# Ledger of designs, part 80: designed miniproteins, single chains, continued (4)

Each design is a single chain, and the fold is of that chain. pLDDT is the mean over its residues in the fold that is shown.

## One batch from the design tools (miniprotein)

Design m14761
Fold by ESMFold2-Fast:
Structure m14761 (fold): chain A 81 residues (1-81)
Amino acid sequence: MCKKAAEVITELIRKGRSKYVTPVADKKEQIKKELALIKELTKDCKPSYLADELIKQGVEQGLALLVAGNIQRLNKGTFKD
């Protein structure tokens, strides 16, 4: 199920809107670690299910679909239709 992945992604989106106070270098390393975590959590998660869970968490439909699509690209070959 994509619920845990959607929770993590929603928290990251919320954090991004808060505007970073940390230096750019620290932000870059943090983003790299966050992408690795997202990839691991979503490797077995279908994009449509992830988008639905993101929308349930309050993420805008357009952004939820964009995020799910980007994660599918990162995990190409894991999502089988």
Scores: mean pLDDT 64

Design m14762
Fold by ESMFold2-Fast:
Structure m14762 (fold): chain A 84 residues (1-84)
Amino acid sequence: MNAKKVKVELSLGETAIVEATSADGTKVTHRLTLTEKGILIESLVDGKPVGLFLAPRSALGKEIGVVAITDKGEAGVLVEVTLK
């Protein structure tokens, strides 16, 4: 699967929204919040929460693969989060 690549700049406590789409057109929303402990990733399919993950602060400036698996396929994105 060719994942969409996105760069995001965040300050502490700030949230960014990144959308991915599966092959059938299903939209997945990834909410990324920078915390003192790392990047909090909340994934939603059709507005319903389906996943929660904390990437450590050492992941800042690195590509993070975020994938939601649905009954209709995979919706993935590669995200690089940096400090503002």
Scores: mean pLDDT 77

Design m14763
Fold by ESMFold2-Fast:
Structure m14763 (fold): chain A 93 residues (1-93)
Amino acid sequence: GLKTLALNIKSQLSLLAPGEKLPVVIPGSSNKSSEELAEILAPVFENAGITGDALDRLELVDENGQVRDDVREKLRDYSIKQGIEDIKKALEK
């Protein structure tokens, strides 16, 4: 499922040379909005540790080969918001 996909992405990202991007096909994404896909993918990627700069290394592609940069940008926004909340929690202790 999506958890296996996220773990595979994390593993492949660790093998990339500086400046390389990883193409990732998200099946069924061509008929979904960036908001819908970000809501589905954000918790899965966060749980796998794919956040911040690691998201910039992903080239998200739909099943028709169309680049979904809109989804990546939404995921980055979610990642930044989560990072701010994590810092706030750490500072409260």
Scores: mean pLDDT 74

Design m14764
Fold by ESMFold2-Fast:
Structure m14764 (fold): chain A 65 residues (1-65)
Amino acid sequence: FDAEAALARLKELGLDVTLEQVEEVLKKAAKNNGVLSEEEALELKKKFGLSDQELGAIVSYARAA
């Protein structure tokens, strides 16, 4: 996945995310065929301070590609 393109789209949605956060989420999603486990989603939210909306947007981008 193109993490830089994903970051640009997420910023257009008004999400305050970094390239590093997007890359980590996309890497986890790619390992699981575009799906995060409940445990991985919770860990990423806690680690990066991501909201459900922000995490869901990144995962949706990963799944759509």
Scores: mean pLDDT 73

Design m14765
Fold by ESMFold2-Fast:
Structure m14765 (fold): chain A 88 residues (1-88)
Amino acid sequence: SAAEEEKAIEEAAKALGKSPETVKKQIELLQKNEEVAKLIVELMQQGESEENIIKKVHETYGVPESTIRKILRFLKELQAAYQKEVAE
């Protein structure tokens, strides 16, 4: 539901030290680029470098490198926040 989504955004914003509005826009970017985000996650799990991820995703989907970098950085921030939560 919209309420569940809003709460998830607030929790993510708190974990990332960002405004809920900023996180909402970043989540919307992921939703608009679901296949791109999925491939980025798979390549990150395989231990690929940032440059190799950007190149492969750009070659596969034709999405601008700037968009790929924004998605990749947000996903890395989410991974770092998850690691911090587990360590606490």
Scores: mean pLDDT 79

Design m14766
Fold by ESMFold2-Fast:
Structure m14766 (fold): chain A 81 residues (1-81)
Amino acid sequence: ELEELQRRLEEYLEKHPEALKIIAEVEAELLKHPELEPAERLDRAAEALEKAGLLELAELIRRIRDLLEAEAAARGITRPP
C-alpha cells in the first residue's frame, strides 16, 4: 500500500511539476522544527499543501502518514512525548 501511494505521488508530480517548489518550501519550514515526529511533519506538510490548493497531494501525504503510524504501532513503537 505504501508503495502504491508513493507511485501515485510520483505520477502527480510528473503532471504538476510546479508542486515541487511548494513541496520544497514546506520541507524547508519543517527542517526548522527537528523536534517534530515524522508523522507530525507529514501532518503539517499535508496542511500546507491543502492551503496551497494541492488537495490531492495533501490526501496522499495523509494516507502515507496513516500507514507509517499503523506500521509503527504494529511494531510496538510509541510516539515520544
Scores: mean pLDDT 72

Design m14767
Fold by ESMFold2-Fast:
Structure m14767 (fold): chain A 72 residues (1-72)
Amino acid sequence: MELDDGVFDVAIAVARSIKRHTENPEIQALNDKLIELYRKLREAVRKGDKKEVERLRKEIQELNQQISKLKA
């Protein structure tokens, strides 16, 4: 089932907050990429593009794992 649109806004705001408060350029770059992926996911959900939604969810999950490994 598709997520509420407001959940994407919260996720983007959290990523932006982390980006603003970290001094690590790599973590900043990863969060910038995460913000772009959440924006694309929101648009794919709005369009009902199920193939893009599944692809973007997988990419977001993998990127979150990379950020966690860096102890962001």
Scores: mean pLDDT 75

Design m14768
Fold by ESMFold2-Fast:
Parts: structure tokens; sequence; C-alpha cells
Structure m14768 (fold): chain A 80 residues (1-80)
């Protein structure tokens, strides 16, 4: 079973999915983790989030030191 990393983000209405995921990608990179799919290449990255919308995205990240895979579960909440 792969280790799981859970992240919750609150973003303003009109933020794109890719912009929200780019924040997670930067946080993971600082911890030595690389997302397999870059934030800008995630399906629907250009979609703007609506007020009160909640989106959950599951991604894979690799630890660059060990090669171990991590499941990253991201919950994004768009503020009204």
Amino acid sequence: ELPVIERTLEVPEGTTLGEALARVEEELRAQGLRMFTPAEEVKGADRRLRAGEVVEVTLLAQDVATGELHVVRVRIVARP
C-alpha cells in the first residue's frame, strides 16, 4: 500500500484548477516530492472554480531521494 499525503486548500472563486494544483506542486517539491503529472498538464487545469465548489483530485508523486511513490489527495475549496 502506498503512503498517502492529504492536502486541503482554500482558494478564491475564479482560481483555475491548475493554479490551485501548482501551489500543491511547489509545496511537494520543497519536500523532495515530484508530481508525475505537472499541475499545468492535469486534465481540466484551465477550468475556473465556482464559488462554494469543492474539488478532490488524486495524484501520484515520487520521492526523488528514495524513488518511493506517494498518493496525494488534494481537496480544493473555492471561497464565495
Scores: mean pLDDT 85

Design m14769
Fold by ESMFold2-Fast:
Structure m14769 (fold): chain A 64 residues (1-64)
Amino acid sequence: MQLPSWLTPEEREIAEKILEKAKTGPVDIDELAKEFGVSRERVLRVLAELEKLYPEIADKIIIP
């Protein structure tokens, strides 16, 4: 499967990390935000785009 072409290079890296983490267990939004040095809002925006293509990841997401 492919990532959306309209994602920035940074958002694409975030998206790839989300998909990889989701394969091995739950994905923590705060952990991703810290890892990439971005806001939670940015991570949630990338998640919203990914859920449209990979709805299965919604069950893996932890939003504290």
Scores: mean pLDDT 75

Design m14770
Fold by ESMFold2-Fast:
Structure m14770 (fold): chain A 80 residues (1-80)
Amino acid sequence: SMKEKEAKEIIEKARELFEEAAKAYEEDGEKAVELIKEAMGLLGDGMRKYPEMKEELVKAAHEAREELEKAVKEVEEKKK
């Protein structure tokens, strides 16, 4: 459906922003935070516009957050 396609596009854009945040984290923490805020905002708007896709949007946000947290941990482990 069109709604499913639009929701998946939001998920993909949010994942790209989380990936950019993970890459930027070591060099530019402020940029990483702004990218995370943008990604979370997109997912929030998606849940509001496509409530029938809320579970998939929430799952995508959780998975992207876990990947970001792992990337952050790996960077911090290397600094020790």
Scores: mean pLDDT 76

Design m14771
Fold by ESMFold2-Fast:
Parts: sequence; C-alpha cells; structure tokens
Structure m14771 (fold): chain A 59 residues (1-59)
Amino acid sequence: MEFGKEEAEELVEKWVKAGYSREEAIRFLQAYLGLPRDGVIDERFLKALSEYFNSHAGE
C-alpha cells in the first residue's frame, strides 16, 4: 500500500502523542529513512515511507 499525506500525518501524530513536536517527529522519520531533515512531508518522504514499509512488512 502507498503512503499518502494522510497516512504520513497519522504516523507523525503517534510521535506527537509520545511528546515530540510535529516537526521533530517528521525529522526523526526522515533521519531514519536517510532523507534530508527539512521537517516537511513531501513526495520523497511519502515514497520513502511506502518503500520502507513494503520492504519490511508483514505489517
């Protein structure tokens, strides 16, 4: 399944609920995916999320 903006925002919200800011959560995920940490949900971020979860799923 492909990550859209809504799915990415939902993932970020889980980090925000854990005590991080939205920008910090996005940068953390970008760092984990090996992307530039600009704090923006863009096409590269969505593609990297989709590829990561498709490669590591199961789930």
Scores: mean pLDDT 75

Design m14772
Fold by ESMFold2-Fast:
Structure m14772 (fold): chain A 56 residues (1-56)
Amino acid sequence: ATAGQLALAAQELYKRGIAAEDVTPELVAEGLKAAGVEAEVDERAARWTADFLRKA
């Protein structure tokens, strides 16, 4: 996933009330699907999404 796609996933997780500490690869994949993006999510993508959510 691109940084822009992970930012969209972070926005969806924020709307769902997910805290940065609770972000998992499964939740990031769910957020990407909600944003219309199909992408594989690894541990690194989940950490990036958590960091983005923390700064929002």
Scores: mean pLDDT 77

Design m14773
Fold by ESMFold2-Fast:
Structure m14773 (fold): chain A 86 residues (1-86)
Amino acid sequence: SDTRRLLLIKFRLISSSGEVILVDNRKKNGFELSDEIIEKRNQLQQLIDQFKQMIKDNSPISKLEEIADQAVDTSQQLSKLLYEEI
């Protein structure tokens, strides 16, 4: 069902948002982060905000899934950068 697809997409976004929280926590604790990490964090946050707006605009599920896929991909790139700077 469309409701089940949307729920699974939302779970993927929630998982991806964990990398934003990790970056924000490191900033709050006084860690110096590279500009590349900051830029990727901001890109991921922008994709999450776009997804929320698309839900409000009643965008097709296929477009929501496309943005979720981009957010997951960006979160994986951000995770790799964070791992390399530890």
Scores: mean pLDDT 83

Design m14774
Fold by ESMFold2-Fast:
Structure m14774 (fold): chain A 56 residues (1-56)
Amino acid sequence: MSPDAIVRVALGMILEEGEENATPRKIAERTGVSLGAASRALRRAKELLDRVQQRQ
């Protein structure tokens, strides 16, 4: 799975379950990637979400 696709899954989890419930473990479980890849994707997703929230 591409890094971009993992970031999209992380964004969906943040929006549906809240930032505190979107964890690297849950992302890894849903995407089948390593915890390291999930952690990097979650960090990127939070950065993107912060920019989107600032636009509103």
Scores: mean pLDDT 76

Design m14775
Fold by ESMFold2-Fast:
Parts: structure tokens; C-alpha cells; sequence
Structure m14775 (fold): chain A 81 residues (1-81)
């Protein structure tokens, strides 16, 4: 059970890092013009995908551990992505 909580926290940390990357990518996209727009869009989509992927893994582990707070934190990250 403790190992599941540790793994869930690791995935939450990675998901939060992906959310921060998404926020930077969105700001870069707002400033992008012409040829840079498709690359900026790709960066946003990749960061969103990473945040959702890590968030889903954290949610599953938190559910198995019975940790409702970690589960809600993972769900919030997925929603923000």
C-alpha cells in the first residue's frame, strides 16, 4: 500500500511538471507566428498528453491504495490538462 502511494506521488510530480510545460507551451503559442505555429501547437499537445498520461497512472495507483486525496489531486491535474 505504501509503495502504491509512493508511485502515485511520483506520477503526480511528473504530471505537474508536464502541466508547467503545457503552460509555457501555451504562452509560446500565443507569441508564435507563421512557421512556428504548428511546432508550438505540437508542443502544447505533447505536454497535455504527458500530463493526462501521468495523471491517469497516479489516479489508478491512488485508487488501489485507497487514497482519496491523491486520487482527487490526480483528477484535478487531468482536468487542467
Amino acid sequence: KEELIKKAREYIKKAKEALKEKEKAVEDLKKATGKDVPKAVGRVLRAMGDAIGYGLQAKKLAEKAGDEKLKKEAEEIIEEA
Scores: mean pLDDT 84

Design m14776
Fold by ESMFold2-Fast:
Structure m14776 (fold): chain A 100 residues (1-100)
Amino acid sequence: MEERKRAAREVAAELVLIGALEDLYLRGLERLAEAVRRAAEKLSIEERTLLAVATSEAVDAAAPDASEEEVLERTLRLARELGLPEEALELLRREFEREA
């Protein structure tokens, strides 16, 4: 594949991830933000984008007082719906548990 298209996809994935992390921090969901960041470091560009999109959608749909665990479960559900593999979903859950 063309190097320019790969670089553009990598930049796009990072921007979406940064936006998702910012949304989590603004909600005070710091534990989930760190779990998402660490999980994303171990995922492919494509999986990272799906995780970031699922995270942003989960935060946007969550009540202002939603718990870390409620937003995590919504993120996992949406990521599965978007096609993130079970191994990546289990990785996010493990990273979240490690932040406890």
Scores: mean pLDDT 83

Design m14777
Fold by ESMFold2-Fast:
Structure m14777 (fold): chain A 73 residues (1-73)
Amino acid sequence: VQSLQNEVQQLQAEIAQLDAQIAALRAQLEQVKDTDPAKAQQIQEQIFQLEVERGMKLIQLGVLQQILAKLQQ
């Protein structure tokens, strides 16, 4: 149970870090979207890849939280 709780905390930290990276890239996109369309497209692709990674970690977190909930009940 404790090891699952530690894994949940680790995934939450990783998701928070990805959220920060995505926010930074979105800020960069706003600066270049009208002046450098090639750079804007590159940043959009990076955001998409990070959002996919975030989605995978959210699925893992959801599974672990469900297991933990069943063990607590």
Scores: mean pLDDT 84

Design m14778
Fold by ESMFold2-Fast:
Structure m14778 (fold): chain A 100 residues (1-100)
Amino acid sequence: MLSEEEKKELIKELQEKYKLSEEEAEIVLKILEVQARGFQLELEGRLTPEERTELLIEIAELLYELGASKEELEEMLKWAEKEGFDERVLEKLRELIEKL
């Protein structure tokens, strides 16, 4: 979606604005790219339950990599259960929580 130059500029902006390391800024950029992909699919009428499930699993894994706490992942699990997300999303969140 983004060029290599655009990615470098966004990483630098994230580092300066949010006081992130380069590695943390790269993970945040990946999360933003996944969210942008989901938004684009929704606009195109292509955001199926399957696509939504895959995007949410990818976001959960990236948040874990970014250092999300057990409490933050547990809050996300409760929210996902309340919203009626696919069992695969709930299972991934439980797996990540167990690793913490």
Scores: mean pLDDT 80

Design m14779
Fold by ESMFold2-Fast:
Parts: structure tokens; sequence; C-alpha cells
Structure m14779 (fold): chain A 65 residues (1-65)
């Protein structure tokens, strides 16, 4: 649906923005790279997979201090 397409794009954009912020703060490059990988997966993810990607992103951000 169009709502799902918007959710995918929004989540992808949010992950990229968060990765850029963490990179500027000197976070571990592996965390930044993983967030960018999740952003690349979001545009093709199912609604259930979007929830899993969000949880994975939240865990990565939490680990970055």
Amino acid sequence: SMDLQQQRQKLSDDFLQKADQLEKQGADQSVVDQLRQLANQAPSASEEDLKKLQQQADNLVQQSK
C-alpha cells in the first residue's frame, strides 16, 4: 500500500540520518555501517520486517552510548 511505501522511505531516511549523526559523534564505524545497511533493507521490507529493522537500529544506537 502507499502507507507502507511511505513507512519504508521514512524508516530508511531515519536510519541514514541517525548513522550520519553517530558518525559525526565519532561512534564505532561498524555501528554506522550496520545502520546504513538497515537503511538499504527498509525500502523492500515487509511491515513485520520493518518492525524488526527498527528494533535492530534501536539496539545499535543504544550500544553507541
Scores: mean pLDDT 84

Design m14780
Fold by ESMFold2-Fast:
Formats: sequence, C-alpha cells, structure tokens
Structure m14780 (fold): chain A 124 residues (1-124)
Amino acid sequence: DPEQERQKKLNELKEEYALLVSILERLIDFLKNSDNEEAREFAKRIEEEVNKILEEIQKNPDNIEVLEEAIKRVRKLIEEALEKLKELSETDESAAQLVALVEAVLNSKTPDELYEKIQALYQS
C-alpha cells in the first residue's frame, strides 16, 4: 500500500529529524556558553538557520521532500558545529569530550543505542 509506506517513511523522517535537532541543540548550547566570541557568534547563526528550517517544516509537516531537505540541512549544521568544536578542543578538553560523544551518537547502529547516548548527552 503506497499510502501506508508513505506514512511510515514520514514518521521515520520526523523521528530522525527530532534526534538530529537534539544533537544540534546540545552543540549550540555548548558554543553559546563558550568564552570564545567567534564560537558564540557562530552558535547564533546556526540557531537562526535551525529556526528557519523549523518554520518550513511547520508549514509543510507531511511533506517528505521538505523533511528530507531539513534533515540534510541539520546534518550539515551538525558537521559545521563539530568542526568549530574541534578548533576549540585544542585549548578546551570539554569541547573534545563533546565531539567524541556526538560522533559516538552519530555512529550508533540501533535506535535503542542512539536513544541511550542522546539521554547521556542531555544529562552531561
């Protein structure tokens, strides 16, 4: 049934989007609390882009193409934030620890493992 497969894919994309946004929000929070002014300004720019993505999804909540594009955009923002954290990790051990934790989350092989690692990320 094409309609049931479409709804299943839509729900899977929404779950993936929510998990990726959770990771990105943790990275934004770290960068916003940095003593490095460039990192704080970078975090503000990423936060503005996330708000634009969220607005597009809210206007098109059942559009698969919009969700797929949003996921790609969030993944790119996570990559950009991780690169900024790697620059900070040369002088900040907590930045290095967050990079390792986020990379471990992104390399999770099962939904349960991903859920446990995200819970740890929010509690750390």
Scores: mean pLDDT 81

Design m14781
Fold by ESMFold2-Fast:
Structure m14781 (fold): chain A 87 residues (1-87)
Amino acid sequence: KAEEAIELAEKGLKFAEEGDIQTAADYVRKAAELLGELGYHDEAIRALFLVLTALVEYDMGDYENAKETLKRAAELVIKAAREALEK
């Protein structure tokens, strides 16, 4: 499950790099939801807030900030999920 969160967040990073903000947001949201299921509620909520922020930036035409915000969200999920795997 933590490995799935990392995989989804890494896909989100890839799509953000490609400028596909909506697809990136979907992957990062799914990864954050998995973090919440693992009990990392603070990290999950923060990542979901960043995803929402990126989507608002995208709707406002601020694609550069939307991309960077999604990268931050994905990196947060990857870090938390890797800490969950490291015993």
Scores: mean pLDDT 83

Design m14782
Fold by ESMFold2-Fast:
Structure m14782 (fold): chain A 120 residues (1-120)
Amino acid sequence: MELKLTDEQQKLVLEIAELTYELAEKNPRVSEKVKKAIKDFYKKLKENPPTTLEQLKEMVLEIFKKYNLSKEDAIEFVRLVALAAQDYIARHPDLTDEQRAQLEAVVKAVAEAAGEYIRS
């Protein structure tokens, strides 16, 4: 179901993308290809924020294809986004149930993009 993201939800997506980038850069076990893919993804989100979760999924798929990510690299990308979302929730105890559900929806969209890419 394609739901339009509010300005607040778009900002949340950007904050998670930024945190994902920071986590990837600090981790020496993350491949340089995945780090570059995450950096480019964050830049694209800042330049043109997605208005729907489907657009977010399409942007993730485009990045995976652009960098020719392996199945392992695509899974690592999803893992870093999930860790960023968990870290964000831990740092923001005042998050509403709606904001937590939105973070789960973002992680799910990225995971669905990876699943589609891996099956291709």
Scores: mean pLDDT 85

Design m14783
Fold by ESMFold2-Fast:
Structure m14783 (fold): chain A 72 residues (1-72)
Amino acid sequence: MDEEVERMYEKAMRDIEETRRYVETLDLPQKEEILEALEEARERVEKAYEEKDGQAIFDAMGELQETLRELL
């Protein structure tokens, strides 16, 4: 179970960083808001990983997806 949480954490952190890198290349009015949402998701994922809470990682990434859908 802990190994699954570790895999979820690593994937979430990679997905966040890849999205951040992509957004940095875009000229969008809402770019700062998107970058802020990515940073908030990163902090939530890090906290969830410290607590070994896979559901919290899943929830954080789901909320990030909803925010990105609203802003993009």
Scores: mean pLDDT 82

Design m14784
Fold by ESMFold2-Fast:
Structure m14784 (fold): chain A 87 residues (1-87)
Amino acid sequence: SGGKLILGGLAGTHISNAMGLIHKDSKTPEEANKLSDYLVEGLEKAREEGEEPAEETAKYLKEKTKSGDLVENNVRSAWLDLQLLKS
């Protein structure tokens, strides 16, 4: 996929933080990539469908990561930042 979801700013920072935590908590690069892809796809879906996909993505990644709440908080913050990044 060539989707460019985030272009700098706070949203980019929060997504980067969530991806960093996913990478740190994953036992394999394959696991890290799968969860990172799920994060990006969930936020892309939320941009089209609203907050529910963002909340589901945050909850799923919380359950799948040792950092739990920190991943959830960064995903939720990224969604709020994305709502402010209107073209």
Scores: mean pLDDT 78

Design m14785
Fold by ESMFold2-Fast:
Structure m14785 (fold): chain A 56 residues (1-56)
Amino acid sequence: SGGLAGARRAREGAENAETPAAARTASWESKQYADMSTGEARELAEEGARLGEERA
């Protein structure tokens, strides 16, 4: 399920990823939230996806 809290949590997961595998997982989860969300939740999820890719 998508939502602002879920999108924020996914972004925090990407930001705090300690391994490349965790970063890839966080990026994937953030992309799922982006597809399911609109407005600020989508923007937050898109940021999480980008951060996760940078850390992978």
Scores: mean pLDDT 76

Design m14786
Fold by ESMFold2-Fast:
Structure m14786 (fold): chain A 65 residues (1-65)
Amino acid sequence: SMEAAAKAGNEGGRALALSGSGAEAARYTQEAAKKEGVTPKEAAEGALKNGDISGAGAAYLAAKS
């Protein structure tokens, strides 16, 4: 669902804010996306639709990893 995708992206954005690390944000987004049953690309799209630019960035990094 879009809500699950946005939630996964948001978790990555929070990891980025707390750690300052793109690698940690990517890892956290991958784990959150797997837990929510979405892909990192879907997490990025969900975050963008929810206005979460930080979460979208974290999910984009996860998709490239």
Scores: mean pLDDT 80

Design m14787
Fold by ESMFold2-Fast:
Structure m14787 (fold): chain A 109 residues (1-109)
Amino acid sequence: GPEEMRALGDEAVAAVEAGDTAAAVAAARRLERLAREARTVEDARAALEAGMRVLQTALRTGDLETAEAALRAVEAAARRLRELGVDELEVELAVGMARLILAVLKAVS
């Protein structure tokens, strides 16, 4: 449900801020699975919001491995929202920009 997805986002953010990439990636991957399996718009939206928060924190701290895992969770949630009849054009634009930024950072790392 939305509470579990928010809790996973909080766990991943705390792990990124602590420098625990392994824990952050594990939480983000679990969030991606829950996003893919979301049965309601509320669940998919909670996963999207949690994933975006993790992605933004990871990009800010330079944790590219967590950023990639979080981006997959965001992409899964956005796709699931579309399957449930919600068009999140603004989110798709943000995801596209995040992919470009991550690709550039990986190319120079």
Scores: mean pLDDT 83

Design m14788
Fold by ESMFold2-Fast:
Structure m14788 (fold): chain A 94 residues (1-94)
Amino acid sequence: SVEDLIAEFEAFAERLVADESLSPEEKMDRIAARMVALLAEMVARGASREEIERFLAHALEVFRRYGRRLGVPEEVIERMAARVRAYADALLAA
């Protein structure tokens, strides 16, 4: 379910944020990569546009929240978020 995927994504992000071996930038890159991977899995499984949009809205909010907490500049956070959004739009157009 979308709710299960959201919970999985939040748990993944929490574990990465707690990992002191990774830089803030590396944490953000891995969170973004996980969003992209989950979006691709949803599309491959035939998820609806509504389900993808619901996941994406929640995942991007989580991403922005953690980026701010990690002290990543807002411009960098929004640039990364825009790339994930563009990827999702391309998947939905296919």
Scores: mean pLDDT 86

Design m14789
Fold by ESMFold2-Fast:
Structure m14789 (fold): chain A 76 residues (1-76)
Amino acid sequence: SSELRAEIERMAARLEQQIARLESLTDNPEIHALLDRIRELIGRIRAARSREEVEALARELDGVVRELGELLRKEQ
């Protein structure tokens, strides 16, 4: 649906901004690897052809974002 596509684009734009900010703040290779995984998943979500595919990839993305949050807490 048009609403789902709009939500995906808003999510992608916000995440891309957050990724760029985090990359500028750290040289930690584990964090950079997780940021790269998030970018890959955003690309796959944007390329997804069904709602089911989007939902599966969104769950995977949520897991990676959670891992990133835990790693960032340990560095602070």
Scores: mean pLDDT 84

Design m14790
Fold by ESMFold2-Fast:
Structure m14790 (fold): chain A 105 residues (1-105)
Amino acid sequence: LREKAEKLLRDARRDRELAEGFFKAAELLEENIKKGGPEEAEKVAEKIAELLPYMSKEEALRMVKEGMASEKKGERIVAVLYSSGSILLAGSYANERIARRLLEE
């Protein structure tokens, strides 16, 4: 029971950290679409790649350029990033609740 609870807490922490990365990336891209120009794309991409360990700098740059080239695409990409973060955060809370019940039993 304790070993399962500890694993769930580790999974919850990992998912929460990744969710925070997605939310920060979404916020950064949203700000850049409204305030930044194409010249800032490389700086924004570098920061997003740092926040999202699964994404290469090249992938981040492509995403940022696509979002900046089209307001509609930019808003959609921002929405996807927020949604991804929300799903991970929900999973984190679920794992924490399960771990708590295992420790209280």
Scores: mean pLDDT 81

Design m14791
Fold by ESMFold2-Fast:
Structure m14791 (fold): chain A 74 residues (1-74)
Amino acid sequence: MKSEQELLDELREQLLAIARELVSDSSLSPKEKRLLLLRKAIELTSELVKEHPDNKVLQSLLDGYQDELKSLES
């Protein structure tokens, strides 16, 4: 089975792939692309937190993405 670190690395790779696709979309502003990426990061990370509720690293990562989202929405 995959370790928690491997799951985090796969999450990062998924988000990078989404970011690359968003870069090619000329209909979206840079801010809109960042907001979409952060919403996906929150969605995917919250799923990992559900599977590993006592993992403080995953909780901190989720909090970081949520803080970044709030900063960009301001």
Scores: mean pLDDT 77

Design m14792
Fold by ESMFold2-Fast:
Structure m14792 (fold): chain A 72 residues (1-72)
Amino acid sequence: MSEKVKKVLEKALKNKIIRKEDLERLKRENPELYEELLKKIEEAKNEKEALKILLEFDIDLAVKELKEIVLG
């Protein structure tokens, strides 16, 4: 994980933008989408945009959508 992504995630967790339990669940249930999320953070123009990506990311919906794609 890049230093940029690590710092953004630490700041998001500290500010309660994302919950640690939700992040760990995404990593366990949908590792491909977790990696895609990290890549989007890395590609963000600045920290503010990266935090906005995390704020707008619905982990519950993302995990649920994967189940529907695989099972439906």
Scores: mean pLDDT 71

Design m14793
Fold by ESMFold2-Fast:
Structure m14793 (fold): chain A 100 residues (1-100)
Amino acid sequence: SSIEERLIELGEEIVEAAEKYLPEITKEVRILYEQLKRSKDIEHKLKALAQMISLLREAGEKKNLEEVLKFAEEALKRLQELASEYYGKPVEIRFLPSKL
């Protein structure tokens, strides 16, 4: 699969996780997923995915959902691998700060 297809697939899996564990943030996650699909460049797709993963982690921490936190960590690793492939060098992506 292309990098673009793999980024969209990761986004779909994040939406499914939100629907299963975090129905209260699913609408916000879906909005970011739509931005991911509409973005023309890989950099904006990477940013949308980082935001989606960060929302999952924040909600998972607030609700103490270990399975969600593990999924968010694995999703972040997959995103870092895809970003590193795209840029041709190791890239570190961190969780984005929570809005207070």
Scores: mean pLDDT 86

Design m14794
Fold by ESMFold2-Fast:
Structure m14794 (fold): chain A 80 residues (1-80)
Amino acid sequence: MEEDRERLLAEVDQLIAEATSNEELKAGVKDLLERFIKEAKEKGYSREEINLLIATAVKRLLDAGVPEEDVHAVVREVFD
């Protein structure tokens, strides 16, 4: 969990640094979250552990100044 959390945060930070537009950032975050959810399921993580992992990414994006509406839209799209 901790190792995956650190890796997720590092990849989120990289996406924020490298994205040249909000559309690119949203697409990158969606892909990243879908990949991490798949990997977490393969590792046998519970739904609660997966939700905590996603919540960690959401907090980092909001702390970095990404609009709350954009962050929530991506999270909803990944879980819908």
Scores: mean pLDDT 80

Design m14795
Fold by ESMFold2-Fast:
Structure m14795 (fold): chain A 81 residues (1-81)
Amino acid sequence: GVVLPAKDELTLEGRNVKSWEQARAFGKWLEERLGGKVDLNEATGSMTARIVGVSRERAEELERIAKVLFEDVTATITPAA
């Protein structure tokens, strides 16, 4: 079989949420549109999302969106292999 290239994984973390309604909508969109694994913690005002196969350009776009929704955002790309 063809060995597919391993896909980079984006880990997107947000803290100090500005709007839970918008953060929940963003998390749902990441799950439904990008197949992301999203964990929202309302008690701490935080979100962690993991998305496989995201381009650098898309990762930068998602980080900018998260910075509108959270005061503190970390975006980490883990290269596959």
Scores: mean pLDDT 79

